# Designs tried in a protein design run: designed miniproteins, single chains. Part 88

Each design is a single chain, and the fold is of that chain. pLDDT is the mean over its residues in the fold that is shown.

## One batch from the design tools (miniprotein)

Design m3048
Fold by ESMFold2-Fast:
Structure m3048 (fold): chain A 100 residues (1-100)
Amino acid sequence: REEFLRALEEARRLIERLTRDRLGPMALSDEELEELRRFAESRGRIGRQALAVAIRELLRERLGIELSPAQLANFLKTRLGLSISPRAVAEALRLYEELR
C-alpha cells in the first residue's frame, strides 16, 4: 500500500509537470511519453498501476473524461508500450478509492 501511494504521488507529479499547459497525456510528445514509460518500468507492476490511476484522474479533472479499466490498459499499451491487464488497473483504482 505505502509503495503504491509513493508511486502514485510520483506519477501524479510527473504527469502534472509534463501536462501543466496541455489537454492531458494525449498531447504528450514521444520524448515525454518515454519519460512516463521509464517511470513505470522502474517500478514494475506498481508503477504501471500508479500511472494508470494518475492518467485517469488527470483526464477526469481536465477533460471530464472517465476511462474504464480496459480503456486505461489499452491507453498504456498503445501510447506508452506498457503491458497491464484491465484487472490490474481495476485493482489499482479500487485501492486508490479505499486510501482516500
Scores: mean pLDDT 76

Design m3049
Fold by ESMFold2-Fast:
Structure m3049 (fold): chain A 69 residues (1-69)
Amino acid sequence: MISSTEVVELIKAGVPREEIAKKMGLPKEYYGWSDEEIIEIAIEREIEESLELMKKGIEEAIKRAEERK
């Protein structure tokens, strides 16, 4: 799946919204959505993925600190 930055670049390059939605893995029902709505979905997904990775990093750091006590 492409990043929010890539979605914005594709929009600026004049790539059709339908093609951008396909690259994002969105079903055909989303092809009628606005550019802003598609960007919002991409940003939300990117934030969720980043938070999940950050959470795992914090949990691992806590576990290591606790195991050394």
Scores: mean pLDDT 74

Design m3050
Fold by ESMFold2-Fast:
Structure m3050 (fold): chain A 66 residues (1-66)
Amino acid sequence: MKVYELTLTLPISLVEEVGLSLEELREMVPDADIEIVGDKIVISGSFMNVGRQVNLLLKKIDERKK
């Protein structure tokens, strides 16, 4: 079976607009590496360890966009 590394890139502006702090992001994806590259937040890790954490983060962002 193929194993994929997961990388999610979010604009800092989007995260701020939904009221998420960088600290809150880190708490939601504790097994992921978080790096700021220019105006973007890059969240990376293995699919097996952070896939569910990233899914929960995206769900929270969608809920806050209401």
Scores: mean pLDDT 75

Design m3051
Fold by ESMFold2-Fast:
Structure m3051 (fold): chain A 83 residues (1-83)
Amino acid sequence: SEEVEKLVEEARKKLDELSRKGAQAHIEGNTEELEKYREEIRKVALDLAKKLKSLGYSDEQIREVLRSLGFSEEEADEILKEL
């Protein structure tokens, strides 16, 4: 649906920005900043997963969406456990 497509697009843009900032922090050796961006990435993914679940998405459908956004199977499963 258009609603789901928009939610995924907004999440993708946020994740791309946070991933770039995290990569820069890693290059600079700023481990505290890197962990902060990793936590923010997790929160974006969890927020998206909760919204998709509220729209009737199954755990498998949410997992596929998260994987399409660059999350591993393990990372997607950890996010699903928080729902």
Scores: mean pLDDT 88

Design m3052
Fold by ESMFold2-Fast:
Structure m3052 (fold): chain A 57 residues (1-57)
Amino acid sequence: MEKIARVEEEVKRFLESSDPKIVENARIAEKMLAEAKKRGKPEVAVQVKESLESVAR
């Protein structure tokens, strides 16, 4: 759960970005994390983090 909480914090920061492309990706990531937590698929958090890092660079 600690790693998921960290990814959620990063998603929140990306949602506050002034870049609409970054915000769009953060929106998708937020939805994926919420869905994964409800379905018990924490592995999705790793995929979300990698996707966000790819866009941010």
Scores: mean pLDDT 71

Design m3053
Fold by ESMFold2-Fast:
Structure m3053 (fold): chain A 68 residues (1-68)
Amino acid sequence: MVSAEQLEEMRRLALEQGDERAAEALERALKYHEQGNYEEAERFVLRALVLSADAGHDISPMVALLAA
């Protein structure tokens, strides 16, 4: 399971790349994670990765966090 710390780091990476859409999706994932809704948190993480990749941003650092 992705931790809240990993989600916060992913959001920081998205913001550094100027990817506000992915950052917003990751913020929603964090809120669901805080509520204990890990299924919805995972869905928003996947959405953030898809949105970021579609926009041409480098998602490699975020994917590496998920693989840990």
Scores: mean pLDDT 81

Design m3054
Fold by ESMFold2-Fast:
Structure m3054 (fold): chain A 95 residues (1-95)
Amino acid sequence: MSIEEVVERMAEALYRDLEPLFGPELARVVADAVKRAGLELARAGFSLEEVYQAMGQMAKAALEVVKKGLAAGKSLEEIKREVREVVERILEEKL
């Protein structure tokens, strides 16, 4: 199995886990952001273990952003922006 195939399967699993908790739109933005970043790391030559650990870290950070944003009454668009920003920050720190 290629690293890219593992990234896609992990992102799909993340979407399935998050959809019943936060709805399809927030689940989609988290899964898509983490998938995109995971694919960028894989294409940059990172190992499967490194990509797996990075995607896990990104997912945890994105979930924290979603939970805090919802608790603070932030708009869906603001939460989506902050999810993309936190995933991008972690990606840039690893590249």
Scores: mean pLDDT 88

Design m3055
Fold by ESMFold2-Fast:
Structure m3055 (fold): chain A 55 residues (1-55)
Amino acid sequence: GPAEQERRRKLAEGIRAAGRLAGRPEEGEKLAQMVLDGKISFEEAERRAVALVAG
């Protein structure tokens, strides 16, 4: 629904920002696109975002 779409958009924006800060903008963009496309769960996306910034 609309609330879920908004949540996905905000998570995707956060992931893109995290990718840029980590020096991995391409990986961040790929992960953000997977979130927007509904290809992964929110929990999996958050886990991958943490891994992206942790190295």
Scores: mean pLDDT 83

Design m3056
Fold by ESMFold2-Fast:
Order: structure tokens, then C-alpha cells, then sequence
Structure m3056 (fold): chain A 70 residues (1-70)
């Protein structure tokens, strides 16, 4: 289904974005414990959590569409 394929593409893009953010957190942690770095890490973790929530919603939508296409 073209609709399911589009949603799967969105999940792949979301997974790639999360990986980039996780790599950025690792870089900030390696730079040392400044107040600025701790605040940036906290913000990036919030963005990752939000992105994971959106991914779960997309996965549920795919499951609903797959059930309808059976």
C-alpha cells in the first residue's frame, strides 16, 4: 500500500533523526559537565522522547491500516 509505504518512510526518517540526536548527546557528554552542556543534553533528550512518542503513533497507524488491508 502506498499509504503504508509513506508511513514506513516517515518512521525511518524519525529513527535516523533520533540516532543523530543520540550521537550529539554523546559528543556533549564527552566535552564535559558544564551547565550549558547539561541544559543542551536535557533539551535533546526531550526532543528524542517526543520523537519516540510520534514514532509509536505512526506504528499504531500502520498496524490499523494493515488490519484494514487484510
Amino acid sequence: SPRIEALRKMIRENERAIKVLEERIAELEAEGSSVRNQLLIGFLRFVIDTSRYLRERLEKKIAELEELEK
Scores: mean pLDDT 85

Design m3057
Fold by ESMFold2-Fast:
Structure m3057 (fold): chain A 73 residues (1-73)
Amino acid sequence: AEAERDAHLAAIQRIADGGKAINPSAKADYDRAVDLVRAGGTVAEVSAAMAKGFTGGQVLAISIHARRAQAAR
């Protein structure tokens, strides 16, 4: 459902905002990852974008939410 997808996108945004607080220079990579998920990007596309500055934990958390957002509709 749209509401479920939006909830997962909001969770990804919160994780990205946490990452921006730790590494502001990676803002463009965080914004790109959020945009890819919002556009219905595949887990592989999100993972490729995330390889450029996120911690392993942030990549894992965002990938899980991206997969759930994709599955929600």
Scores: mean pLDDT 61

Design m3058
Fold by ESMFold2-Fast:
Structure m3058 (fold): chain A 86 residues (1-86)
Amino acid sequence: ETVEIQPVKISKLADGNYQYTATFKNTSADDSLILRDVESGEVLATKAAEGGEDVVLTAVLPEPRKIQAEAVSLKSGKRVTAFGEA
């Protein structure tokens, strides 16, 4: 019922790009999962959860950015957020 988001992990890849990884634990089928750029508001990755699983969302960007991971329950309107900044 309660989604937990781990702090967004940031890794610099061998090609010079930055990989952002958000891990969503204890997802519900009513959860919408989002990675977005905090400054621009651009949605980098999104997934509707299937419930009962951990979900990993990743985004790869050429520049270091501040990224928000967000889980929104479409049933209750509850929101859980985590951030990562390179």
Scores: mean pLDDT 81

Design m3059
Fold by ESMFold2-Fast:
Structure m3059 (fold): chain A 110 residues (1-110)
Amino acid sequence: MSEELADRIVELARQGKVDEAVKLVKEAIDNGDFEAVQLAIRRLEEEGLWDAVDKISKLVAEKLNRKYTAEEALFLARYLGERIPASNLDIDVEDAENPEEAIEKILKAM
């Protein structure tokens, strides 16, 4: 399932339809399919589609500024290998065991 979505995202980016690829990434994040986002970015990197990688990374950073669990935020931050600006991390971590610990974990992942 996640692999099929990732392949579709890569196909759209390869055709120059980067904005459409970004829309699918947004849908994947909204559905909690972070594995699809991870697979898509790796394939985009492999094919040298860095403009799509940059736009997707920005979208992921913006999405982490929403209500997410600490684990989801850490997964995305670690996967991208990019430093997510702290100013973009304004997330509701009510699902985490401790809000302070959740923030510390996110900062460690950056």
Scores: mean pLDDT 63

Design m3060
Fold by ESMFold2-Fast:
Structure m3060 (fold): chain A 93 residues (1-93)
Amino acid sequence: PPIVESGPASVAAGGTLTLTATGIAPDAILGLWLTPRDGGPPVPRGVAVGSNTVTLTGLTVADTGVYTAALIDPEDATAPLAWGAGIEVTVTA
């Protein structure tokens, strides 16, 4: 089943971003990666176990980019089983 991310398109700096992923089993490990808008490689930002949401706090404008959910393989956390399409989030000053 496809992984689909949902959340706000924008968040104020210093605020809280909560992203939800559907298509992930209730007992699976959900990972969240950020691909920064200013370039650079994807970086891991959060993990949830037994939840389909990841909450990030202390956001800055540099945290603007594409947030992609992944189904983490419990046998190998470096090789996710599936990736979502990603959702663009802008952090405003």
Scores: mean pLDDT 78

Design m3061
Fold by ESMFold2-Fast:
Structure m3061 (fold): chain A 61 residues (1-61)
Amino acid sequence: SMEEIRKKVEEALKAVEERLEKSGKSHLIAGLGSMVAMSVMAELRGEEYLRELTRVGPPTL
């Protein structure tokens, strides 16, 4: 189930990247991948994932 979710997220992310390329916003792709991955992992793992993020320190982009 996690592998299926990961694959679907990867496909959705790829579709968004294609749309950004067509709209001339390809420079947003680098940041988008990390933000989407963090959001999905937070949704799936909840507070456990948030604890891991706080251990890394404040995000610097």
Scores: mean pLDDT 64

Design m3062
Fold by ESMFold2-Fast:
Structure m3062 (fold): chain A 77 residues (1-77)
Amino acid sequence: MSIEEQFQRALDVLRDRSAAASQKLAALDYLEKNLEKLPESLREEAREVLERLATDPSEHPVVRRRAAALLKRLEEL
């Protein structure tokens, strides 16, 4: 599987409002570990997804906190 396909799968999980918090945390973990390898073509999509998760009050508090931290790191790249 290409790195783009792995990032796309992670972003798809994070967009799925029905996905369990544990699945979203696993996707966020993948993004955190591979952030420097994030393709430019997916950068804006990742930013939008992370911003939604960080600001959505219906998301689990741990998911929101980790998304906010990851969004800040992405903005610094």
Scores: mean pLDDT 83

Design m3063
Fold by ESMFold2-Fast:
Structure m3063 (fold): chain A 86 residues (1-86)
Amino acid sequence: MKEELRKYYLNFLKETTVLTDKQKELLKTLIENMDENGVVSLEPLKKKAEELGMSVEEVKELIDYLEEKKLAVFDLENGTIQFLLP
């Protein structure tokens, strides 16, 4: 699962024109930190967004895009993100 998810999202990042460069870097960081089941903690997300100088709106746009496209599910109660294959 992890390798299939990583390969899919790395190719998506290469081909996509709908995300900003900062949003692509944030998504890449999340992909690199996912476990074998495609789950990543929100802590790497927060840290990388701050390092990139991203606005709350830029982060929200990425989250909304991923959820609308059913590419990820955000579990705010457990502080995790689950990545999905389309």
Scores: mean pLDDT 78

Design m3064
Fold by ESMFold2-Fast:
Structure m3064 (fold): chain A 83 residues (1-83)
Amino acid sequence: SRLDEHYRRLRGEMDRLYAEASRSLSDEDRQRLGQVRRRVQRNMDELLSRQDQIPEQHALLMMESSLGVFRMFVAVLRHEAEK
C-alpha cells in the first residue's frame, strides 16, 4: 500500500539519521537516541496495524510527525555534542 511504501521510506530516513548522528555522539547519547528510535518505530508500526481504522491522510501525517520527533532529538543531541 501507499502507507507501507511511505513507512519504508521514513524508516530508512530514520536509520540513516541515526547512523550519521552516531558518528558525533557519545555512547550515552547514542543509547538515548536508540531508545527514541525504538519508540518512534513502535508508533509507526501501530499506525500501520490500524490503517483500516484511520483515514490514510491522517495516518501519513502521524507517521511524519513521529519521524519529526526523532529528527528533533537528533538535532538537539548533535547541537549539545558540538558545545
Scores: mean pLDDT 81

Design m3065
Fold by ESMFold2-Fast:
Order: C-alpha cells, then structure tokens, then sequence
Structure m3065 (fold): chain A 80 residues (1-80)
C-alpha cells in the first residue's frame, strides 16, 4: 500500500472514531497519518479534513463531521 493511501485510510478512521466520541484514539490515528503522509498534498488535504471533522464532532456538529468524512472517503477512493 502506498504511503498516501495509508495516510488517507488513517485519516478516514480518525474521522470515524471522532463520530463515535473516541477523540483520543482519533487524534492518535491523525498523528500517525501525518507521520506517514509526509508533505504529499493529497495526504495533507485528507489530514486537514479529518482534523476539522474531529473539531466539529467535539462541538456536536455531527452533520458537518459526516460531510468532511465523506470528502476524505472520496480522496481515498480516487488514489486507490
């Protein structure tokens, strides 16, 4: 699996954990995504979307967080 695809998978999983209220686990996966994705622009976009999804979920904006998760999924599908 390419580092970009792996980083996108981790970003998607982080957003899903945030929707479940598992914020500590979500932030740990996001950290791993940053380490693996490096400076790749697609990985950076997915990581930023997942980071925003975590923040929206923390604020109770579940609809907004789901929207961002779907955008991360779209990026993952395009690079797979």
Amino acid sequence: MSPVVQALELARRAALLALQGKFEEAEELLKKAREIGGDDPVAQEAIELAERAIELAKQGDITGAIGLLLRVLGLEIEVS
Scores: mean pLDDT 84

Design m3066
Fold by ESMFold2-Fast:
Formats: C-alpha cells, sequence, structure tokens
Structure m3066 (fold): chain A 90 residues (1-90)
C-alpha cells in the first residue's frame, strides 16, 4: 500500500503538535488530513487514514507514558476524527 507523502507529512505534523501541547496546530493538521483523504481514491484514503491513526495512537501512548495527559488527549481526539472518516469509507 502506498502512503501519500502529503499524508505522511501531515500525520507527522499532527503528532508533533500534540506532543508539543499545540492543540490548535494538531486540529489544523487533522483537518488537512481529512481533506487529503477525501481527495484520494477510496482504497488509498483508507490506507492513508489507517497510517495516520496508527501514528496518532502511538503518540497518545508515548504522551501518556511521559505523563503528558493533555498531549495524549489531543492525539486521541485527532485519531478519533480520522477514525470517523475511516468508518464512513468502510
Amino acid sequence: MEIDPRTARLASEAVLAALAGDAEAAEEATDRLLEEARRLPKERAIANLEYAIALLNMAAGVAKIAGDEEGAETARRAAERLREELERLR
């Protein structure tokens, strides 16, 4: 499965924003991820959303272990928004 380079970049931006405590930047990156997914063919959109969700879930786990409850919550909210789009496509 080919992960779109733009999706990889946006997913990384969302992760870094969440870990930095920048909820607004994380939400903006998540909005852009949703826009990118809606532009892609269904099967590629699914693969790219699954990739971004996996990274955000990993970030949430890392933040929780580090004691960053706010960063963990921000990453979980981003992952949930992407999961809602994924469920609509499936």
Scores: mean pLDDT 85

Design m3067
Fold by ESMFold2-Fast:
Formats: sequence, structure tokens, C-alpha cells
Structure m3067 (fold): chain A 79 residues (1-79)
Amino acid sequence: SLEESVLSFVVLVEGGSVTFAEYVLKNQPSRRDQVIAELNLTIERAKEAKEEAERLGDERTVRRAEEVISQAERLLSQA
């Protein structure tokens, strides 16, 4: 769900896990593909949630989905 994706992303970004994700991308190439795949999946799920929220007029969920997409795309650009 979008709530689980947002929560997981908050943990990744706010819990110091950004340092862990950056560490994995830099120092553990065997796990890099997994992190990239997870980020791509998160973007796809957020895009689907955004489209559904736009149809329902749920502006708060649209904004949350946009923030998740933006953060995940930023991490992918650093991969």
C-alpha cells in the first residue's frame, strides 16, 4: 500500500538508513541490483497510488505519492 511504501521510505530516508543505502550502493555491488529493483518497484507503486488518488480527488495522497517518487528517483540517480 502507499502508506506502507511511505513508511518504509521514511525509515530509509529519516532513520539513518540513507547512509546504509548509500553504503550498499557504494561498497556492496552484489546488493546494488536489489536496491535498484526495490526503488523502481516503489516508484511504480507510488505512480499507481497517485493515479488512483487523482481519480478520487485525494490531494493529500497525490502529494505523498509525488514525494515518494521524487525521493526514490533521487536515490536512483545516485546509484
Scores: mean pLDDT 66

Design m3068
Fold by ESMFold2-Fast:
Structure m3068 (fold): chain A 71 residues (1-71)
Amino acid sequence: MLPAFVKEAVLEIIKEAEEGASKEEAVERLDKLIEFMEKMGSSPESIEKLKEVKKAIEEGDLEKAREIVKS
């Protein structure tokens, strides 16, 4: 399960993409968050979940991205 502050950060990224920010910008922000969490030694499961969110955003499926974050 993702920490609460990470969930909030990812949900804001998704919301901004839904409200007109580019997918490329959303993906870049997620990549930076993934790098930060990897450097901090976050669990492999948390990193994998963020990578799945990134894939959903790259595919344009923002609803799937939101579901992954909430699970």
Scores: mean pLDDT 79

Design m3069
Fold by ESMFold2-Fast:
Structure m3069 (fold): chain A 73 residues (1-73)
Amino acid sequence: SLREKLVEALSKYVDPETAERIADAVLKALEEGRSLETILNLVMLELMKEGVDPQTAVKAAKAVRKVLEEFLK
């Protein structure tokens, strides 16, 4: 599922609980019709709130982008 792929991608950078929380936030933003750009900015912001450094947050957002682009085509 999309949720499972998002959790897997995020779990490379954050703990599993945080990965699931961010994945659920991404799914809600998709349901609300938010743009990909807005969703990726949300991912970076949530990671930085959890204490993830900016370079790692960018890498995680790129991993999320890859998952979403592969799912939405």
Scores: mean pLDDT 85

Design m3070
Fold by ESMFold2-Fast:
Formats: structure tokens, C-alpha cells, sequence
Structure m3070 (fold): chain A 90 residues (1-90)
């Protein structure tokens, strides 16, 4: 499904962020996570059965934001704002 592809993309970008040292690449990956999360929110608003995937995305985004906050604060802020968007949609 589209939701499963969005979640897989988000998971892959999150794993890449744990290994990436280049600030520009980290920012691009954080923006990619935001875009995938916004796609999941849009699907959830049309179909509540996607709630578990949105909740899983929220947990993962929070974990990655915490991991990045000291080294890449701008990327962490993008992810924290994304987590807030998910929380407000739930």
C-alpha cells in the first residue's frame, strides 16, 4: 500500500540519519521524513485504520529527533515540528 511505502521510506531515512555526518544530507533526510509523515497524516485523516502506522512514525521521529538534537539541532527541530503535526492530527 501507499502507507506501507511511506512508512518504509521514513524508516530508511531514519536509519540513514544515524550514519550520516554531512549537515546538508542530514537536513535533506529530515525534510524527507517530514514529507513522508505528512503523507501518512493525510491517509490517516481519510482512513482511521492507518492510526497504528502514524503512531509508529511518531515514535520513530521522536527517537531520531532526540538522537540528532546536540549534533544537528536544525534537523532535530524539523523532526520535532513534524512530531507536533502528528500529535495534533491524532
Amino acid sequence: SIAERLMKSLEQLAENLKKEEDEKTVLLNAKGIKNSAQGLISLYKRDPSYQPLVEKALELIREVAEYLKDRFPEAAKILEETAKEIEEAL
Scores: mean pLDDT 86

Design m3071
Fold by ESMFold2-Fast:
Structure m3071 (fold): chain A 85 residues (1-85)
Amino acid sequence: AAAARLEAEARRLAEEALARVKEAIDAGDLQEATKIAAEAVAELQRLRREAHEADPARAAEFAELVERLLEPIGELINKAFKEAQ
């Protein structure tokens, strides 16, 4: 089903983005880490729009999934900026 495909894609994209953000932070490149995070937000928001178009009745559930997937990325960026000061 389209919903299952979009959920799997969102999870895969978030996992890949989180790994890349960690790698950039470990390299001391906060600019690259922020860029990767911003690209992940844009891609997940695109998948959210596709999910809404495919099944509006389940759009809220997918939006909540996107927010949950983005939380670890945001926390990692915020922690890295605090530690860099």
Scores: mean pLDDT 83

Design m3072
Fold by ESMFold2-Fast:
Structure m3072 (fold): chain A 100 residues (1-100)
Amino acid sequence: MSLEEYKAKHPEEVEFLSSLSEEELFERTKRTIENLKKLMEAGKASEEEVRYYMLEIELGATFLSKEQQEEVIKELEKLAETSKYKELIEETVKRIKEIA
């Protein structure tokens, strides 16, 4: 599923995220990454779950400042270093870097 498909299927999520302050959304995005890290460390993260987490993180990043996006990228790059889902995480990092 692409980000555009995810947004089209979850318009209420887009509206909700856009209603949050940048700080609240930044904290939520960092918490989402931490939750994914815990699932991966527990060996409980399926590829499908990782794909959904990546879409949620990417969507959140579209509402963040460039400085906050850079912090999200750093956390994802750190997660990718030890993850079997490195390629999927790196694809998400590339898309976040392309946000205007």
Scores: mean pLDDT 82

Design m3073
Fold by ESMFold2-Fast:
Structure m3073 (fold): chain A 103 residues (1-103)
Amino acid sequence: MKKEIEERLKELIIRLLKELGYPEEEAERIAELLLSGEKTPLPPEEYRRILGRVTVELFELGLKEEIKKLKEKGEDEAKIKMLQAIIEGDGEVFAESYRKIRE
C-alpha cells in the first residue's frame, strides 16, 4: 500500500512539473526530493501548486480506502455514496447523502 501510494504521487508530481516546463530528468529528481521531505529548488509559487495537488490526491486516496473498508463491513450505502460524491465533486449528491445520514 505505502509503496503504491509513493509511486502514484511520484508520477503525479513528475506530470505537474513537466506541465510547468521542467525536463523529465529534473522533474524526477525534484519529485524524489519532495517525497523524501528534502528541500527542493522550486520557487514558492510552484511549490504551493504542487503541494496543493499532492494534498488533494492524498485526501482522495484516504477517501477511497475508507469506502473500501465500509464496503468490506457491509455498512451504510448512504455514507459510501457521500464519500464517492466528494471524490467526483458532486455537491448535490453529497448534500442529499449527508442529509440522509443526519436524519
Scores: mean pLDDT 74

Design m3074
Fold by ESMFold2-Fast:
Structure m3074 (fold): chain A 72 residues (1-72)
Amino acid sequence: MLSKEEIERFLEDVRRAYERGTNAKSVAAGAAKRLAESLGEKIDINVDTDSAEEMLKKFEEAAERALKKVEE
């Protein structure tokens, strides 16, 4: 189970990659898959149709759902 600090770290790393102009789509997709596998959350990301911003938003929404589950 990921802690809230780990979930926030994933989200920060993805946002930082977007800000630095790295390969934001690949970073977001990879982080989203890892987060989904670790938390059992379904993240409906479509690399072919989603923009980098749409992918980040979907990832943030999944991270928010995960944070709700780890907070008692």
Scores: mean pLDDT 68

Design m3075
Fold by ESMFold2-Fast:
Structure m3075 (fold): chain A 80 residues (1-80)
Amino acid sequence: SLEEKIKELEKRYKELLEEYKKKLSEFSDEEKEQINKLLREASRHYLNAMAAKAAGDEKKALEYLEKAEEYLKELEKLIS
């Protein structure tokens, strides 16, 4: 469901942020800039998904959540 997908992505985002904070000293300035850019993009698409959901557009909400998930997968590759 849409609700389950939102819950899943919120949990993954929180876990990634905590891992990033713990590993902060392991990343170069270039890696930190890349990670911060991906975090901003994931957040932007997530917020767009929430706005679409609030407007009753579940299809658009899912499309934005899928985009947010793509950025989370890239973050997982860099941080994990």
Scores: mean pLDDT 87

Design m3076
Fold by ESMFold2-Fast:
Structure m3076 (fold): chain A 65 residues (1-65)
Amino acid sequence: EGIKKTIKVIKSLVDNAIEHFEPEFAKKVAEKAINVLKQLRKGATDPEVIKEIDKAIEYIKKKLE
């Protein structure tokens, strides 16, 4: 479904920002990505989709450590 593809795109954008941009800018991109994922979670009704969103948020948070 479209939401799962959107999650993959968001993860790729965060990974790209971490690899190619300065750490402060990459952190801001990651924080915005987490906020977008939280908004997607509010509209999600499928438990599998919610689980994928939660995994993506955890993945991004771990990258900021």
Scores: mean pLDDT 82

Design m3077
Fold by ESMFold2-Fast:
Structure m3077 (fold): chain A 95 residues (1-95)
Amino acid sequence: SEGAKLGEEFHDAVKAGDLEKAKEAALKLLDLVEKEINSKKDQLSQKTYDDALAAIAKAKEALKAAKSVEEVIDVLGKTQQELEKILADDKSVFE
């Protein structure tokens, strides 16, 4: 539900064409994902944990460099797909 609310805030910023607010909402979404991964650290393989944190760190750097709302959308979309793949490889944690 927190993720859904942050996703709505992100979509509202995108509709407004507000790059600053879109970046803020995107960073909050990544912070929420990082918090969830950290809460499950002892349940994840070391590789899955390291790969997930690396993907989030890369996404945060890309968001810092983003010059348009479209670039922010692309970063979040690619990061979501990468994280889903990383976490799906450790099915025992999420089944």
Scores: mean pLDDT 82

Design m3078
Fold by ESMFold2-Fast:
Structure m3078 (fold): chain A 75 residues (1-75)
Amino acid sequence: SAGERRIEELKRRAEELLEEAKTMSVQDIQKKSQELVYEASLLATELSVEQRKELADWVIRFSREMDEIIKEKEE
């Protein structure tokens, strides 16, 4: 479905951002992460309940991994 393709594309972009974040400033990470999470929230309104739960679980995982990268840069 179109929703599934959009979720997979968002996951791909998030994975790319996690890799790029290793060389980015904390300020740039925060800005790009906020933009991605905002796009995810807009996408969620167009998804089925099951797809929304999958997207939400992935956003939680993404946020946790990004927080770890930020913490390592601030230490």
Scores: mean pLDDT 83

Design m3079
Fold by ESMFold2-Fast:
Structure m3079 (fold): chain A 86 residues (1-86)
Amino acid sequence: MSEEVRKAIEEELKKAFKKTPLEQVAPIGGIDPKKVREIAESDLSEAEKYKKLVQLMIDELALGKNPLTDLSAVELVKKFFDYIGK
């Protein structure tokens, strides 16, 4: 995971939540592992996979999902790659 990927994630989040600071919208929870797996196993570049994961998290937030952790969407994406990127 590169600094460029992190900046791309931040840009996507900023587009979705134009007037809301990341600290207020970043906590997330309840993401479907099947959707995450489909993205991870796609033939997209690493940066595009990250963007799709962030978009999935944004979609869950837009549906009013209650966050179960204090992790931002970016931090959860990092944990996801740690979790499956063996």
Scores: mean pLDDT 52

Design m3080
Fold by ESMFold2-Fast:
Structure m3080 (fold): chain A 107 residues (1-107)
Amino acid sequence: KQTAQDTFTQLADELRADVEAQADRALELARELERLGDTETAKQVRQQVEQARRLAEEGVALLKQGGSQSDEEAAALANQAMHLVSQATQLLDDATSTAEKKIEELK
């Protein structure tokens, strides 16, 4: 299943890039919080980013594994991977929202 494996690898790489872009944004906001003296909220944001990165890596690994499986197993792994990536995105959205609100309060 070389063609399927290539497709799953490309999707995995694209999803990883999207998560890392959101993580970079959240980390920029964490640095701003640290500059404003809110080290506690910055720490929470950094912890959410690390959790989101772990979930995204788990999802990426499942997508890459799916390319070598049967069609039914590949679909199941892809669904599980999308759930993990969705959880990662939600954590990053929550982290970004929390940081932005706190920065606004501190300015």
Scores: mean pLDDT 83

Design m3081
Fold by ESMFold2-Fast:
Structure m3081 (fold): chain A 76 residues (1-76)
Amino acid sequence: MSKIAAAIEAAFDANGGVVTREELVAALVAAGLPREVAERVADAIFEAVGADGEVTREQLLEKFGSVENAVAAAME
């Protein structure tokens, strides 16, 4: 698992399996991404899932199959 994927999993664990856009951005920045890149990744994930305020772990896994795949898809 990448450091980024591990940070996203930790954010889901800390928030009961649901994260807001700002919580996801904060987790990605903590994992070492520049804020502009973290915001792009978070926006891409939220748009792909079709989420408006928060994303569940289940929605992300159903859309991408894994957290690592979600990060890869969002970063191209």
Scores: mean pLDDT 79

Design m3082
Fold by ESMFold2-Fast:
Parts: C-alpha cells; structure tokens; sequence
Structure m3082 (fold): chain A 84 residues (1-84)
C-alpha cells in the first residue's frame, strides 16, 4: 500500500490539493488531487505517469486506487484532506 501526504491547496476555487505520493518500492511522485469532479475525485502525478480514482470516502478522508503507468502496478492509498 502506498502513502499519500497533502502539502497544500492549489486552487482558489477549492477542492484542488497538492501532495506527495510514495509507492511501496520507494518511488516518490508529486501529485494533484481534484475533488471537484463528480461523482468521484481524481489524482494525477505532475508528470502524468500516475493516475488515481476515488474508491472510498469518509468525511475528508479519501481512498484512491492509483496506477503507476510505467510499471503497470496498482496501489490503494488513503489521505485526509484539510477542511476549509
């Protein structure tokens, strides 16, 4: 299972966050989380090689299924987003 940490909000429109995603193999990616998309939030790395979709939510805690497009591996990651 990967780890995901949010570092800041990116958008003044709310719902867009910047974070750091670490895979179990030690690879680290800068990612953007967009919660404005319905019905599910999305995650994308800055270089576009990692993509994720929301698979669960509890309050401000989101669970994503993320795919590393370079390796073809899929991981589950959970993150708590700061409330506004």
Amino acid sequence: MGTLTVTKRVSSLLGVYEGTLTFPDGKVYKVYIDTRLTPKATLVSKDGTVIGREVGRSGNTYTFEVTDLVTGKTYTVTVTLPSL
Scores: mean pLDDT 73

